Designed miniproteins, single chains. Designs and how they scored, part 85

Each design is a single chain, and the fold is of that chain. pLDDT is the mean over its residues in the fold that is shown.

## One batch from the design tools (miniprotein)

Design m3141
Fold by ESMFold2-Fast:
Parts: C-alpha cells; structure tokens; sequence
Structure m3141 (fold): chain A 61 residues (1-61)
C-alpha cells in the first residue's frame, strides 16, 4: 500500500466530515473506509484494500 496516498485520502475524508459537522467517531469503520477510498479516488489515487483500511484508521485518530 502507498502510505502517501492513504495519508492524503485520510486528510481529505476528515476535511469532508468536518465540513458536514459529522464526528468521525459516529461513523462506522466500514463507512470510514469507503469515504477514505472515495477521497483518494477524487484526489487522483487508486485506492487499494490496504490503503483504504490504513486511511480509515488515520481518519479515526
């Protein structure tokens, strides 16, 4: 997995949640992972299973 892509996806996903006023802790890990994967895709990265999982963990921290 690309750590840089995962970190970028996590940052973008966290920003989207903050803009919507949603607490990341209220979102399930499955939803966090999907949101991170979509954020990575929007940023021009191809999410993998491992990078999406890593990104979801980074959002939750």
Amino acid sequence: ADLEAAAEGARLAAEELKKRGIDPREVSFEELKRLAAEAMRKAGHEPTEESAELAAQLVGI
Scores: mean pLDDT 77

Design m3142
Fold by ESMFold2-Fast:
Structure m3142 (fold): chain A 69 residues (1-69)
Amino acid sequence: GSLEEKARQLEEAAKKAEEYAKKGDNEGALKAAAEAGVYFDESTPGELAAGITAGLAGIYRGVAELVKR
């Protein structure tokens, strides 16, 4: 369903954001999060943006699995 699709998008965004953050590309990390609808200001560290996006992915995944039958 839509929750499972959003969880997948957030998981992909978190992975991309983490990869950009590891390269020191904060802008890339923030843009990756934005692809999944998670928006941060330009002063946000890429590692923090990746971590928050991953946390949201986990929440949406948990809810999607809980309501999916």
Scores: mean pLDDT 82

Design m3143
Fold by ESMFold2-Fast:
Structure m3143 (fold): chain A 94 residues (1-94)
Amino acid sequence: SAEELLEEAERLLREAEELLKRAVEALKAGKYEEAIKLADRAIELFDEARRLARQALKGSSGELAERARKLIREAEIGEGIARLVRGVAKLIKP
């Protein structure tokens, strides 16, 4: 169902946000390889959350459609930040 897809997307979004937070902390600590690995995992989970939310949106209206659109936006923002963290870590790695 659309509701089950949104619940799974929200779970993946939360996991991706936690990985991104850890990637940022690794970057701050000079742990560039760890930051890259964590950012890559976050990107994969943001991509999957966005895919599930888009699938849910196709079968949704009203509040469920709004919830799906919010998840898509949050996943896109998170993915963008994760790609930036990954890029910075790769650039400054010796």
Scores: mean pLDDT 90

Design m3144
Fold by ESMFold2-Fast:
Structure m3144 (fold): chain A 76 residues (1-76)
Amino acid sequence: SIEAIREELARRAEELLRAAEELIRELERLIREGASESEIAAKASAALLYAALLRFAGREEAAEELRRRIDELLAE
């Protein structure tokens, strides 16, 4: 069920946060190094997916902060 999936994601929220932080670090690196738009888009999409999973897991504040950081990086 959807509730069982949400509970599992909630139990793994710290792992999801660590994965999201790593994806954001990689995104920052790609932008800094002038990587291709496709590479930046792929990494940003992965980071946004983890933010969505965190929101679904009930970590709304963490998800919003991650989304804000991603949007800020992409606006440069």
Scores: mean pLDDT 84

Design m3145
Fold by ESMFold2-Fast:
Structure m3145 (fold): chain A 55 residues (1-55)
Amino acid sequence: GAMELRKKLLELIGRILRIIGDILDLEWNGGSQADIDALRAELAKLMAELRSLPD
């Protein structure tokens, strides 16, 4: 139902925000480009999953 979709949406948004924070932390504190690229790939997967959710 709508409440279950809302929970999934909020969980995905929470994961997306966490990964964005991790990317920014690595960029700011001199993390490796490979680690940043891996997180960007994971972010892209989560955003694709978000777009695949029914309205």
Scores: mean pLDDT 82

Design m3146
Fold by ESMFold2-Fast:
Structure m3146 (fold): chain A 62 residues (1-62)
Amino acid sequence: MKAEEYLKKAEEALREGNKEEAIYYATKAMVEAAKAYSEGRISEEEFKRLAERAREIIEKAR
């Protein structure tokens, strides 16, 4: 799943101290999660979980 793949990349970038890359991939994860939800591929609950993980990464990278 592309959203999960981007979240993994965002978490890796955050661990390496690459804040710009972490925000970039977390944003991409949000876009892919929204797309998957709009296409009926994931539930609203799954979308909210992915969105919260991406938000936490962005906040930590600020």
Scores: mean pLDDT 83

Design m3147
Fold by ESMFold2-Fast:
Structure m3147 (fold): chain A 92 residues (1-92)
Amino acid sequence: GLKEFLEKLLKRAEELKEELEKLLEEAKKAGDEELAKEAEKLLEEAEKIIKELKELIENLDTMDEKELLLKAIALELRIIGLEIELEKLKAK
């Protein structure tokens, strides 16, 4: 159901946050200022996605079903975009 889908998206976003935090720490230790700034930007986006997913999960019973579905799809696309950007940064 939609709740299970949102909970899976939240787990993916939290795992992305952990990977980005590790990348940021490694970049800072290496003195790679450009990589650190790029990792920080992706980390801020991951935190926003996590917040929005938590808000959707809390409001499942009170929001319009079509609005919930559209917001869930938009958040999934943002997560996919972050996953792609993270892999690009790791390949540098």
Scores: mean pLDDT 88

Design m3148
Fold by ESMFold2-Fast:
Structure m3148 (fold): chain A 110 residues (1-110)
Amino acid sequence: SEKEKEIKLKIADTVAELLGLSPEVRDILREAIEKGLSLQEAVKRAKTPAEAIELTLAYNIVDEMVEAAKSKDEKKREELIDRIARFLNLTPEQREKLRKVVEEAKKELE
């Protein structure tokens, strides 16, 4: 649906900021979501192996966050947020931004 795409784009924008993705990788990620491309199709648009790795990481985090937002299990959401925050060594402010985006997505999907 239009609403699910909008939510996924908001999550993707937050993930792109947290990962410090290049404008080129951000453009591929955004286009992939807009067009409903698979990860495999999105990765084919990467110009370098480094871009392909960054895109793969971002795509997987976005998909996990979307799944967490659709989940009715608050513990699963908190565990996922904690895992991402630890993996990316996020500051408390960055972790809070991540949580807020997931909470907003959950409300919009209800």
Scores: mean pLDDT 83

Design m3149
Fold by ESMFold2-Fast:
Structure m3149 (fold): chain A 80 residues (1-80)
Amino acid sequence: MSPEERLIEETIERMKGASEEERVELLVEFMRELRARGASDAEIHAALARIARRMIEEGLVSEEEASRIVGEAMARYQAE
């Protein structure tokens, strides 16, 4: 398992039983951690797409819920 894949799996586990607000915060933390590891914007966006897909596959959220959570997390990540 790659370090990125491990971070995705750890984040998904932390999302189980979490509220929508907590899931948004976890995605912001996930993006900041990837940036700290030297990931580019393109790599962060690709990883965010992968984690969103896994959230849906794990039955944590619907596609509409995933879109809303990801959008809010991206807005918070970009807004200082």
Scores: mean pLDDT 83

Design m3150
Fold by ESMFold2-Fast:
Structure m3150 (fold): chain A 53 residues (1-53)
Amino acid sequence: SSREIAILEARLLALEGEIDLLSKKSDNPEYAEERREAERERREIEEELQRLK
């Protein structure tokens, strides 16, 4: 539904911002792992958006 798409797009935008912030600290192993986890969540949301569109 359009509402579900809007919610997922908003969450995707928030995750992109988080990934950008973490990428500046990717030389730190703790932040590198957190970034990888955020990237996995982003991919899952992108896949769900593809299914809904």
Scores: mean pLDDT 79

Design m3151
Fold by ESMFold2-Fast:
Structure m3151 (fold): chain A 73 residues (1-73)
Amino acid sequence: MVEEAVRLLEEDRRQLPAYLAELVARGELSPAEAEALRDAVLAAAERGIEAARAGASLEEIHRLVGTALRAAA
């Protein structure tokens, strides 16, 4: 479980630049909004990885990351 959660968070971090670039290209985000969201996602991913290593469930980690992203929006 912990290994799977860390893998998913690392993959999300890897995919993030391409995803944000697509949102900017579609006019959904400004470049400044994309940078702020990237920083928020990076911080949320770091907290999620720490929580996973502490034994949090995948559902708890997803809730934590989702809450941090909503706060950034």
Scores: mean pLDDT 72

Design m3152
Fold by ESMFold2-Fast:
Structure m3152 (fold): chain A 76 residues (1-76)
Amino acid sequence: MSKEEQLEKLKELEKKIEEAKKLDDEEKLKELNKIEEEVIPFLSSEDEEVRKKALELLIEIGVEKLELAVERVLGR
């Protein structure tokens, strides 16, 4: 992939994260896990901008998953 193609793919994944945030808890967690698997390979990119964007998305996914985990613990 070119740098431009990698950044475009990450932009698509960012939109998927925003869409996943609107789902119910079970579907949200499943979708976030799938998106996370698609983001992780970009951390191995030769391009610093691609790696930085991938890391930013992984942090966002991590925060959303942590919020879901807290809600499950407190909601039980």
Scores: mean pLDDT 82

Design m3153
Fold by ESMFold2-Fast:
Structure m3153 (fold): chain A 75 residues (1-75)
Amino acid sequence: ARLERILDALEKGLELLEKQYENSTDPKEKELIKRALRSLISLAEGLKKVSTDPEIQARAEELIRKARELLEKLE
């Protein structure tokens, strides 16, 4: 379904941001990663609101939790 594809893309996006965070020493690049994480959290929260599927809601919540954890490490 379309919501599953969006969620898959967001999960892959988080994996990419985690990799970029581990390899980055540039403060400007870290600021861009923070902005991307905030956007990803907003999209995942939106997905959670529009879906009535418990599996999609659970995956979106897990994505939000992981993204928030990474964001806190960057702040």
Scores: mean pLDDT 82

Design m3154
Fold by ESMFold2-Fast:
Structure m3154 (fold): chain A 80 residues (1-80)
Amino acid sequence: SLEELIEKVVQAVEEALKDADPETREMAISAVRVTVKAAGGNKELAKQGVRAAADSLEAHGSITPEQAERVRKAAEEAID
């Protein structure tokens, strides 16, 4: 289900960012949650969206390049 997919991806991102500060984690989780929900269960769109979200957060300095890479990898693995 879409809700199961959202929860699985969010949990994977939380684990990938467990050593990050709480505001950084919450920002990334919120972005990923909205993106996966917007994809409506389409796994290809979800992967494209979470990559774009991580890239955007990195570009704006909200997360580090290392954090962005971890978010992309964790989310893509969870979506599969």
Scores: mean pLDDT 84

Design m3155
Fold by ESMFold2-Fast:
Structure m3155 (fold): chain A 61 residues (1-61)
Amino acid sequence: MAVDELIQALRETRSEEAIRFLAKAAGVDPEELRKALDAGDTEKVREIVTRAIENIVAQER
């Protein structure tokens, strides 16, 4: 799965559940991720989503 696919899905759906889940996994406030999405800050969104995926994978061990 490409990180860009998740970012695109978040932009289209703006799912509060998905935003909260990814923000928690990345260790950031959901408000921060939502603000980055609203601002179109692709770099910030990518950083948060990438960190979330890395943390999720690490937790499975």
Scores: mean pLDDT 77

Design m3156
Fold by ESMFold2-Fast:
Structure m3156 (fold): chain A 65 residues (1-65)
Amino acid sequence: SHMEEEKRRLILRGIGLKLRGIGLEFDAELLEKKGAPEEEVERLREEARRLREEGERLLAEAEAL
């Protein structure tokens, strides 16, 4: 059904965004350990949080379907 297709798309997008967010958090940690500028590390962590929250939102929308 159309709802099952929409649900699958939301789940896949949500998972993808959460995984990308986790990857950016990992990158930020590596950069911090290498002595990268604090501003660069903070920007990556902020972007990671944004992606994870958007991913969670999409997954919640899928559960509502």
Scores: mean pLDDT 89

Design m3157
Fold by ESMFold2-Fast:
Formats: structure tokens, C-alpha cells, sequence
Structure m3157 (fold): chain A 73 residues (1-73)
């Protein structure tokens, strides 16, 4: 699996946790994702927003910010 394929798989796992309403798992996955890929400050801000929206139960906004972060990473 290439680093790009791993990134895509990790994003999909985090998105599934968000859709399942499992904010704790989503936050854990995003945190490990940030540690693993060491994204830019801009990408990290979008990951942080994705965690916040997941915690608030706003799956739509959480996924939008997760997708933006992945494109910037």
C-alpha cells in the first residue's frame, strides 16, 4: 500500500466513524492520522475542525473539513 493509498484508507475510516456517530473513535483516528502524516498547519486546522464537528454531532461539516484536510495533506 502506497502512502497515498494509506491516507485515503485512513480518511475513509475516520469518515465512517463520523457517520456512525462515534465521535471518540473519529477523534482518535484523526489524531493518529495527524501524527502519522504530519500535515501542514492549514491541513491540521481542518482536521481540528473535523474533530470539533464530529463531537457536536454535525457529520456533514465534520466530513467536509476532513476532506479538505486530506486534500491539503
Amino acid sequence: MTPEEQLKADVLRAAKAILDGNAEEAKKLIDSFVEKYKPSPEAKEHFDRAKKYAEEGNAEEAILHLSRAARLA
Scores: mean pLDDT 80

Design m3158
Fold by ESMFold2-Fast:
Structure m3158 (fold): chain A 55 residues (1-55)
Amino acid sequence: MEKEEKIVKELVKRLGISEEEARKLLKEVYELFPDAKNLSIEEQVKLAELLYKSR
């Protein structure tokens, strides 16, 4: 799952959160947006950032 690992690392870098928190956030994105896995890495990162800011 190299694509998911890259997204997790980018979220850790951009949001200053742990890898565990970034993985949970990405899982929430996939649960709320069924087609999110088909988006680019950058689009998935932006969706996760938006979700994080709305908490």
Scores: mean pLDDT 80

Design m3159
Fold by ESMFold2-Fast:
Structure m3159 (fold): chain A 70 residues (1-70)
Amino acid sequence: SLEDFQKRLETLKKVRELSKKAEEYIKQAEETGDPELLEKAREYLVEAFKLLGYSPEEAERIVDEWLRRR
């Protein structure tokens, strides 16, 4: 339905906003070496993956593994 489509679009917009904030914090962490900024990025990415339908445990695992490679 149109309502379901609109709800999915709202979810995708939120995911995009969270991803952009995470990218900003990652860039700042790379420039400053501040681990608190990397933790902020982690929080935003975990929320984004949860909105995409991943469980909290899966979201944290995926994000932690990706960030560990930094």
Scores: mean pLDDT 84

Design m3161
Fold by ESMFold2-Fast:
Structure m3161 (fold): chain A 52 residues (1-52)
Amino acid sequence: SGLQELSKLIGVNLPEDKLQAVVRDVQLSLDLLVDGIAGQETLQALKEAFEK
Protein backbone atom coordinates (compact mmCIF):
# COMPACT_ATOMS: atom_id res chain seq x y z
CA SER A 1 0.00 0.00 0.00
CA GLY A 2 2.75 2.48 0.89
CA LEU A 3 4.61 1.70 -2.35
CA GLN A 4 1.41 2.31 -4.33
CA GLU A 5 0.93 5.69 -2.61
CA LEU A 6 4.56 6.58 -3.39
CA SER A 7 4.04 5.64 -7.06
CA LYS A 8 1.01 7.96 -7.22
CA LEU A 9 2.86 10.77 -5.45
CA ILE A 10 5.91 10.71 -7.75
CA GLY A 11 3.79 10.06 -10.86
CA VAL A 12 5.76 7.07 -12.16
CA ASN A 13 4.88 3.39 -12.50
CA LEU A 14 7.83 1.38 -11.16
CA PRO A 15 8.10 -2.26 -10.00
CA GLU A 16 8.11 -2.75 -6.21
CA ASP A 17 11.87 -3.39 -5.95
CA LYS A 18 12.60 -0.10 -7.74
CA LEU A 19 10.05 1.75 -5.61
CA GLN A 20 11.73 0.36 -2.48
CA ALA A 21 15.09 1.68 -3.73
CA VAL A 22 13.48 5.09 -4.36
CA VAL A 23 12.08 5.06 -0.81
CA ARG A 24 15.55 4.46 0.62
CA ASP A 25 17.10 7.18 -1.56
CA VAL A 26 14.37 9.64 -0.52
CA GLN A 27 14.79 8.77 3.16
CA LEU A 28 18.56 9.29 2.88
CA SER A 29 18.23 12.61 1.00
CA LEU A 30 15.62 13.95 3.48
CA ASP A 31 17.61 12.77 6.54
CA LEU A 32 14.93 10.31 7.66
CA LEU A 33 15.29 6.80 9.08
CA VAL A 34 16.45 4.64 6.16
CA ASP A 35 14.25 1.53 6.56
CA GLY A 36 12.88 1.26 3.00
CA ILE A 37 9.28 1.49 4.21
CA ALA A 38 7.00 4.08 2.59
CA GLY A 39 5.15 5.01 5.78
CA GLN A 40 3.22 8.16 6.65
CA GLU A 41 6.35 10.10 7.72
CA THR A 42 8.21 9.26 4.50
CA LEU A 43 5.21 10.01 2.25
CA GLN A 44 4.49 13.29 4.07
CA ALA A 45 8.12 14.44 3.77
CA LEU A 46 8.20 13.47 0.08
CA LYS A 47 4.94 15.35 -0.60
CA GLU A 48 6.31 18.47 1.11
CA ALA A 49 9.55 18.24 -0.91
CA PHE A 50 7.62 18.00 -4.20
CA GLU A 51 5.33 20.91 -3.26
CA LYS A 52 8.35 23.18 -2.78
Scores: mean pLDDT 69

Design m3162
Fold by ESMFold2-Fast:
Structure m3162 (fold): chain A 61 residues (1-61)
Amino acid sequence: GEELLEKGIEAIEAGDYDKVLEIVKELVEQGNYEEALKIAVRAEELGKLDLALKILEILKK
């Protein structure tokens, strides 16, 4: 949960979007939807709208 959230935010800031999506999928598999949503919100706040939308698609399925 918390460690993966921190790694997800670091990956957004580093521009490693493949790593962000990997972490989001791992959080969803663990049932940690709240942490996955926080990553989507952070991506949107940083102006990474396409990344935020991809994360939200993973959360809806």
Scores: mean pLDDT 82

Design m3163
Fold by ESMFold2-Fast:
Structure m3163 (fold): chain A 55 residues (1-55)
Amino acid sequence: SEIEKIKKEIEKVKEELAKTNDPFEQGVLDVKLAVLETVLRILEKKAAEEAKLLA
């Protein structure tokens, strides 16, 4: 599932954030996290709409 893949990527970025001491790298990872969370929201909305059509 794409949703599961994105959730795994979010966990990976969170782990990288926990290990990072560079403020610039923290900023880059924060942006990546925000993008992944936005993609997850879009995918979850799409899955919910598809589920409604199949119900």
Scores: mean pLDDT 82

Design m3164
Fold by ESMFold2-Fast:
Structure m3164 (fold): chain A 55 residues (1-55)
Amino acid sequence: GPAEEAKARRAVEGALAASEISRTAALVALHDLERHYPDLPVAQEAIARIRAFLA
C-alpha cells in the first residue's frame, strides 16, 4: 500500500546515496532492497543501477 511504497522510496533514496559513499555501503543497501522490496519496480530499478555501479 502507500505506506509501504513510501518506505520503499526512502530505502531506494538511501541505497543510491550509499552507493555514492562506498562499495561496502552500496552492497549493504543492495541486500536490504533485495530482501525487503524485491517486487517493487522502484526498488528493482535501484537494484539494477547499484549492481551496474558495483560491476
Scores: mean pLDDT 77

Design m3165
Fold by ESMFold2-Fast:
Structure m3165 (fold): chain A 63 residues (1-63)
Amino acid sequence: ADRLIEEAEAAIEEARKMPPEEALKAFEQMKQLIREAERRGEITPEQAEELLKRIDEAEAEIK
């Protein structure tokens, strides 16, 4: 659980360094991976919600 959260945080920071178009694609990919991890029970619904919120905030900063 903790490792997946740390990897997601690192991926968000890497996406911030990308051009906006590529960053938005990376964020959509991350959202899909988070939803899949929640479906598989690898993270809790609460953890998925927090990660999705963080990605939405990062996405809003680029848009």
Scores: mean pLDDT 77

Design m3166
Fold by ESMFold2-Fast:
Structure m3166 (fold): chain A 80 residues (1-80)
Amino acid sequence: GGNLDEEIAEYKKRLEEDPNDAEAWQNLAVVLAKQGKLDEAREYARKAIAIYREKGDLKGALDTEVELGVAELEYAVNSL
């Protein structure tokens, strides 16, 4: 998406309504990683992974780790 700040605001609103929305934590982490906010991105990814694991959604947990890693690599490449 072109405006990452709008995406962040939308996911934060979803989390105010449902703090157990693992997909919202996951997507927020990915967007923050794309902005280079790696510490916050990793914290939010851990929250998503914990919720996915509690629900037995191993695919959601794995997808979060993969998408975070890809976003961190994209940020690193774009910083060259």
Scores: mean pLDDT 85

Design m3167
Fold by ESMFold2-Fast:
Structure m3167 (fold): chain A 79 residues (1-79)
Amino acid sequence: MKEEAIELLRKAIEAFRKGDYDTAIKLANEAYELARKAGDEVLYSAAQDVIAASIVYPHDPEKAEELLKRAEQLLKEAE
């Protein structure tokens, strides 16, 4: 489950970087649920940041990039 959450979150971040925010939200939500079940607060927080970044992007791209970079950092810490 934890490894699956990490892989889904990596794919979510990749989708965000490609401008596919719908796919990013979908994959990040899947990672979020797996991280929650695994009790991994770092992966849980990273998934929340990707979801938030994808939602915020149309209004505040700078804030969205900040959230995404934090998610990338948290993902590295979770590995």
Scores: mean pLDDT 82

Design m3168
Fold by ESMFold2-Fast:
Structure m3168 (fold): chain A 96 residues (1-96)
Amino acid sequence: MERLEELLARTPEEHRAQLEEVIDFYKKAVDIANEKLPEAREEVRRIYEESNSWEEFLQRLKEWTDEKLKEAKDIVEKFGYSLAVADALGELLRER
């Protein structure tokens, strides 16, 4: 988001309104991702601990994520939730 705000500052006034709408979308998605991150961390770790292989883990994670995305009300919430799952998975991968 910080890099997008710098881009907005360099954009001609006639195009700023359109770019501001895009930045607002990403800001909302990141806020949702931060809200959902604790739940995503718990569930990603639970699925990992219950799985016997990496392939099984990825399949179960995909199934759980797809189910949660079906419950999301709009595209910004789906995107935010997807970011939370990606962040939780990235944290798990850094731990091994």
Scores: mean pLDDT 78

Design m3169
Fold by ESMFold2-Fast:
Structure m3169 (fold): chain A 61 residues (1-61)
Amino acid sequence: SREELLAEVKEIIREELAAGKSVQEAVERAYRFLVEKGLSDEEAEELVLEAYLQVQEELAA
């Protein structure tokens, strides 16, 4: 489901940032994951942006 993919992408972003990777590297890894799962470029970009914003809000709290 979209909710499951969002949760997986958020975890990918969290893991990359925790490993000291840049935001660009975290976002690129998450994007490639979604495209490999069969999402279109546009769908993958939208979901990665949503996941990234949610992770930023969680880390700022």
Scores: mean pLDDT 84

Design m3171
Fold by ESMFold2-Fast:
Structure m3171 (fold): chain A 68 residues (1-68)
Amino acid sequence: SAEEAEKKRKEMEDAARQTAARLTLADPEAGLRAGERILDKESRQAFLDGARETLAALRAAEEAARRA
């Protein structure tokens, strides 16, 4: 059904964002490279957005640590 397809799409996008955060925390460059290999356009965009957000947070944390 249309409702089942929409739920599955949201689950795939959420899983992509979670995987992006995990990979980017371990290796920022590996996270971005992994995202580029995703064939589904919407999942790829969600993954890359999540990876970039995580990278920005890591850089902000490094700057805060240097000021402390």
Scores: mean pLDDT 74

Design m3172
Fold by ESMFold2-Fast:
Structure m3172 (fold): chain A 70 residues (1-70)
Amino acid sequence: PFDTPVTVKSVRAVVEKALEELGGSPEARRNYERIKAILDELAKKHPEDTPLTDEEVDRLAREIQRFLDE
């Protein structure tokens, strides 16, 4: 989809907000570090303002879902 581009920068902001809402639980911190590592790896291939591929978005969505479910 091109109506709402997902970038490394936008995902990083969403994850930081979710961590604040979860109060920094041990599970939330562990999942945050995992997501951060994925974002840092993607940032090496794409500028932070470049839209991610559908596959990369799906992978990040699964990690974020785990972050919210724990």
Scores: mean pLDDT 68

Design m3173
Fold by ESMFold2-Fast:
Structure m3173 (fold): chain A 92 residues (1-92)
Amino acid sequence: SLEEERDKLIEKAKELLKKSTNPEAQRVLQDALAASERATPNLGVALLKAAIEMAKALEQGRRVVVEFRSLDGAPALTPESRIELRFVEEPE
């Protein structure tokens, strides 16, 4: 089911990319799609979900930063890292 979830998110991201008029949203979606090709299914799903929500916010004229935090306290993200995603709105 996790691989099926990733595949559905890839298709949704591609659809949003085709409809997007915001160049920053387009870049975020493209970067997430490229990264998901080399990521584990868990990391790929997390990246795609983050990119889709960020792209939607950007299309609405809101600036959102996605923060990645390792739940294992590691200084860098690895394919096996447990990560937390947070969406932070920019004040402008």
Scores: mean pLDDT 68

Design m3174
Fold by ESMFold2-Fast:
Structure m3174 (fold): chain A 58 residues (1-58)
Amino acid sequence: MEELEKEIERLVAEARALAQAHRDQLGPDGSWPREVAAELHRLGKRLLDAIDELEALK
């Protein structure tokens, strides 16, 4: 269970770092480059999956 909590913390940190590193690459409409948006989407999905696994282990 602690492993899932650590994975959640790691995924949040990775998503934050990725978004911050690419802030200067935002389009004039505030959109992220497609590659960055896709990676954030993957991190978000993994985060939700990890939360669901943690809940299932209760």
Scores: mean pLDDT 76

Design m3175
Fold by ESMFold2-Fast:
Structure m3175 (fold): chain A 64 residues (1-64)
Amino acid sequence: GAAARAAARAAVASGVLSERQVDAIGTAANIAGLDDEGIAAAIREAVRSGDPAAVLRRLLAQAS
């Protein structure tokens, strides 16, 4: 949705995350059942922490 796309664009523009990392987090968050704002929050968390791998691992655990 709109919030997730805005967060994704901002994350890539920040240089902290690649498009591939943003796509992986967005996909995992969607599979975990997060809504548009939840997906956006997960992407923003990855930017804030600088640790997309940790965010991705947590989302994959929720999806299982």
Scores: mean pLDDT 84

Design m3177
Fold by ESMFold2-Fast:
Formats: C-alpha cells, structure tokens, sequence
Structure m3177 (fold): chain A 83 residues (1-83)
C-alpha cells in the first residue's frame, strides 16, 4: 500500500511538471509525504519504492530529480540498517 502511494506521488509530480505547476512549495509537500512513507515502510516496500523512484527519475525536472535522489539515498540507508 505504501508502494502504491509512492507510485501515485510520482505520477502527480510528473503531471504537475508537465503542466508547469510544480512549485517549490508543492515539491516540498510531496517530499515530506515521501519521507513519511519511507519512515513507515518495511524493507520489501523500501526496495520497491527505490526501484520506482529510480526508474521515474529522468521524467522529472532537474530540481525535483535532486530532491528525489535525496529520498533514494535515505531509502538505501534504511535498507542497510535493517540488514
């Protein structure tokens, strides 16, 4: 379910970017939501989330890519800790 929520967030970010509506405030809001989902996900969900973010990274503008790369790094850290 958290993986489904991440997929929905990615789709919303892509559509906002296409429509030139991806503001700094919206990017910060979605980044906060992503961080909360990452914090509350099990290792299997975290691996799926990382793959989804990684494969969709190139579909986002550069400023959003940087923010998502930070989230991917946080996922990688959490996976390594829960070894």
Amino acid sequence: SNVEKVKEIINELIELAKNKELTKEKLEEYSKKLNELIKNSNPEELEEMKDLLDENLSKLPEEAQLEIEIQISMIEMKISIEK
Scores: mean pLDDT 82

Design m3178
Fold by ESMFold2-Fast:
Structure m3178 (fold): chain A 61 residues (1-61)
Amino acid sequence: MEEAEKLRTKGIEAAKKGDLESAIKHFEEAAELYEKAGDDISAAMSRIAAAVLKLILRKKE
């Protein structure tokens, strides 16, 4: 849980800096750790954040 939360925070910080690729990686890693911990809601939210950032990154080409 605590490690997943740290990764989520890193994802947010990377996104704020405009580093969308790093943000995506951190949110995906956080989602995997949340799933392993049984926190399905936080896992789903982290996955959605990563998916949205991927869509933005590809759309801006």
Scores: mean pLDDT 81

Design m3179
Fold by ESMFold2-Fast:
Parts: sequence; structure tokens; C-alpha cells
Structure m3179 (fold): chain A 72 residues (1-72)
Amino acid sequence: SKKAEIEKEIEEIEKKIEELQKKIDELAKQVEANKDDKEKARELVLEEADLSVELISLVVKKQVLLKELEKL
């Protein structure tokens, strides 16, 4: 079933979003822990920004799949 395939793909994306959000949260804690080390904090902030872009991409993909599911 096309509906079941889309629902499974959404479930997989949700798991990836959860894992990525957890990584972003850990990086945010590392930024705070390294706030007095400007170079290290800057490196961690850039890493967090890269993961945030990936998170947005996954959220957009999930929204597209939800719209496809709505059409079925």
C-alpha cells in the first residue's frame, strides 16, 4: 500500500529528527561548557548550525510526505 509506505518513511524521518535534535542539544551544552574558549565555542556553534540545516531539511521532507498522505 502506498499509504503504508509513506507512513513508514515518515516514521523513519521522525526517528532521524529525534536523533539529530539530541545531537544539537548535546552540542548546545558543549557550547555553554566551552563559552570561555572562544575558538572552541565558535567551532561548536558552526557544527550546531550545520546540524540545524539538516534538521530543517528533514522537517520539510516530512511535511511533503504528510501532504502526499493527505492526498491518498
Scores: mean pLDDT 87

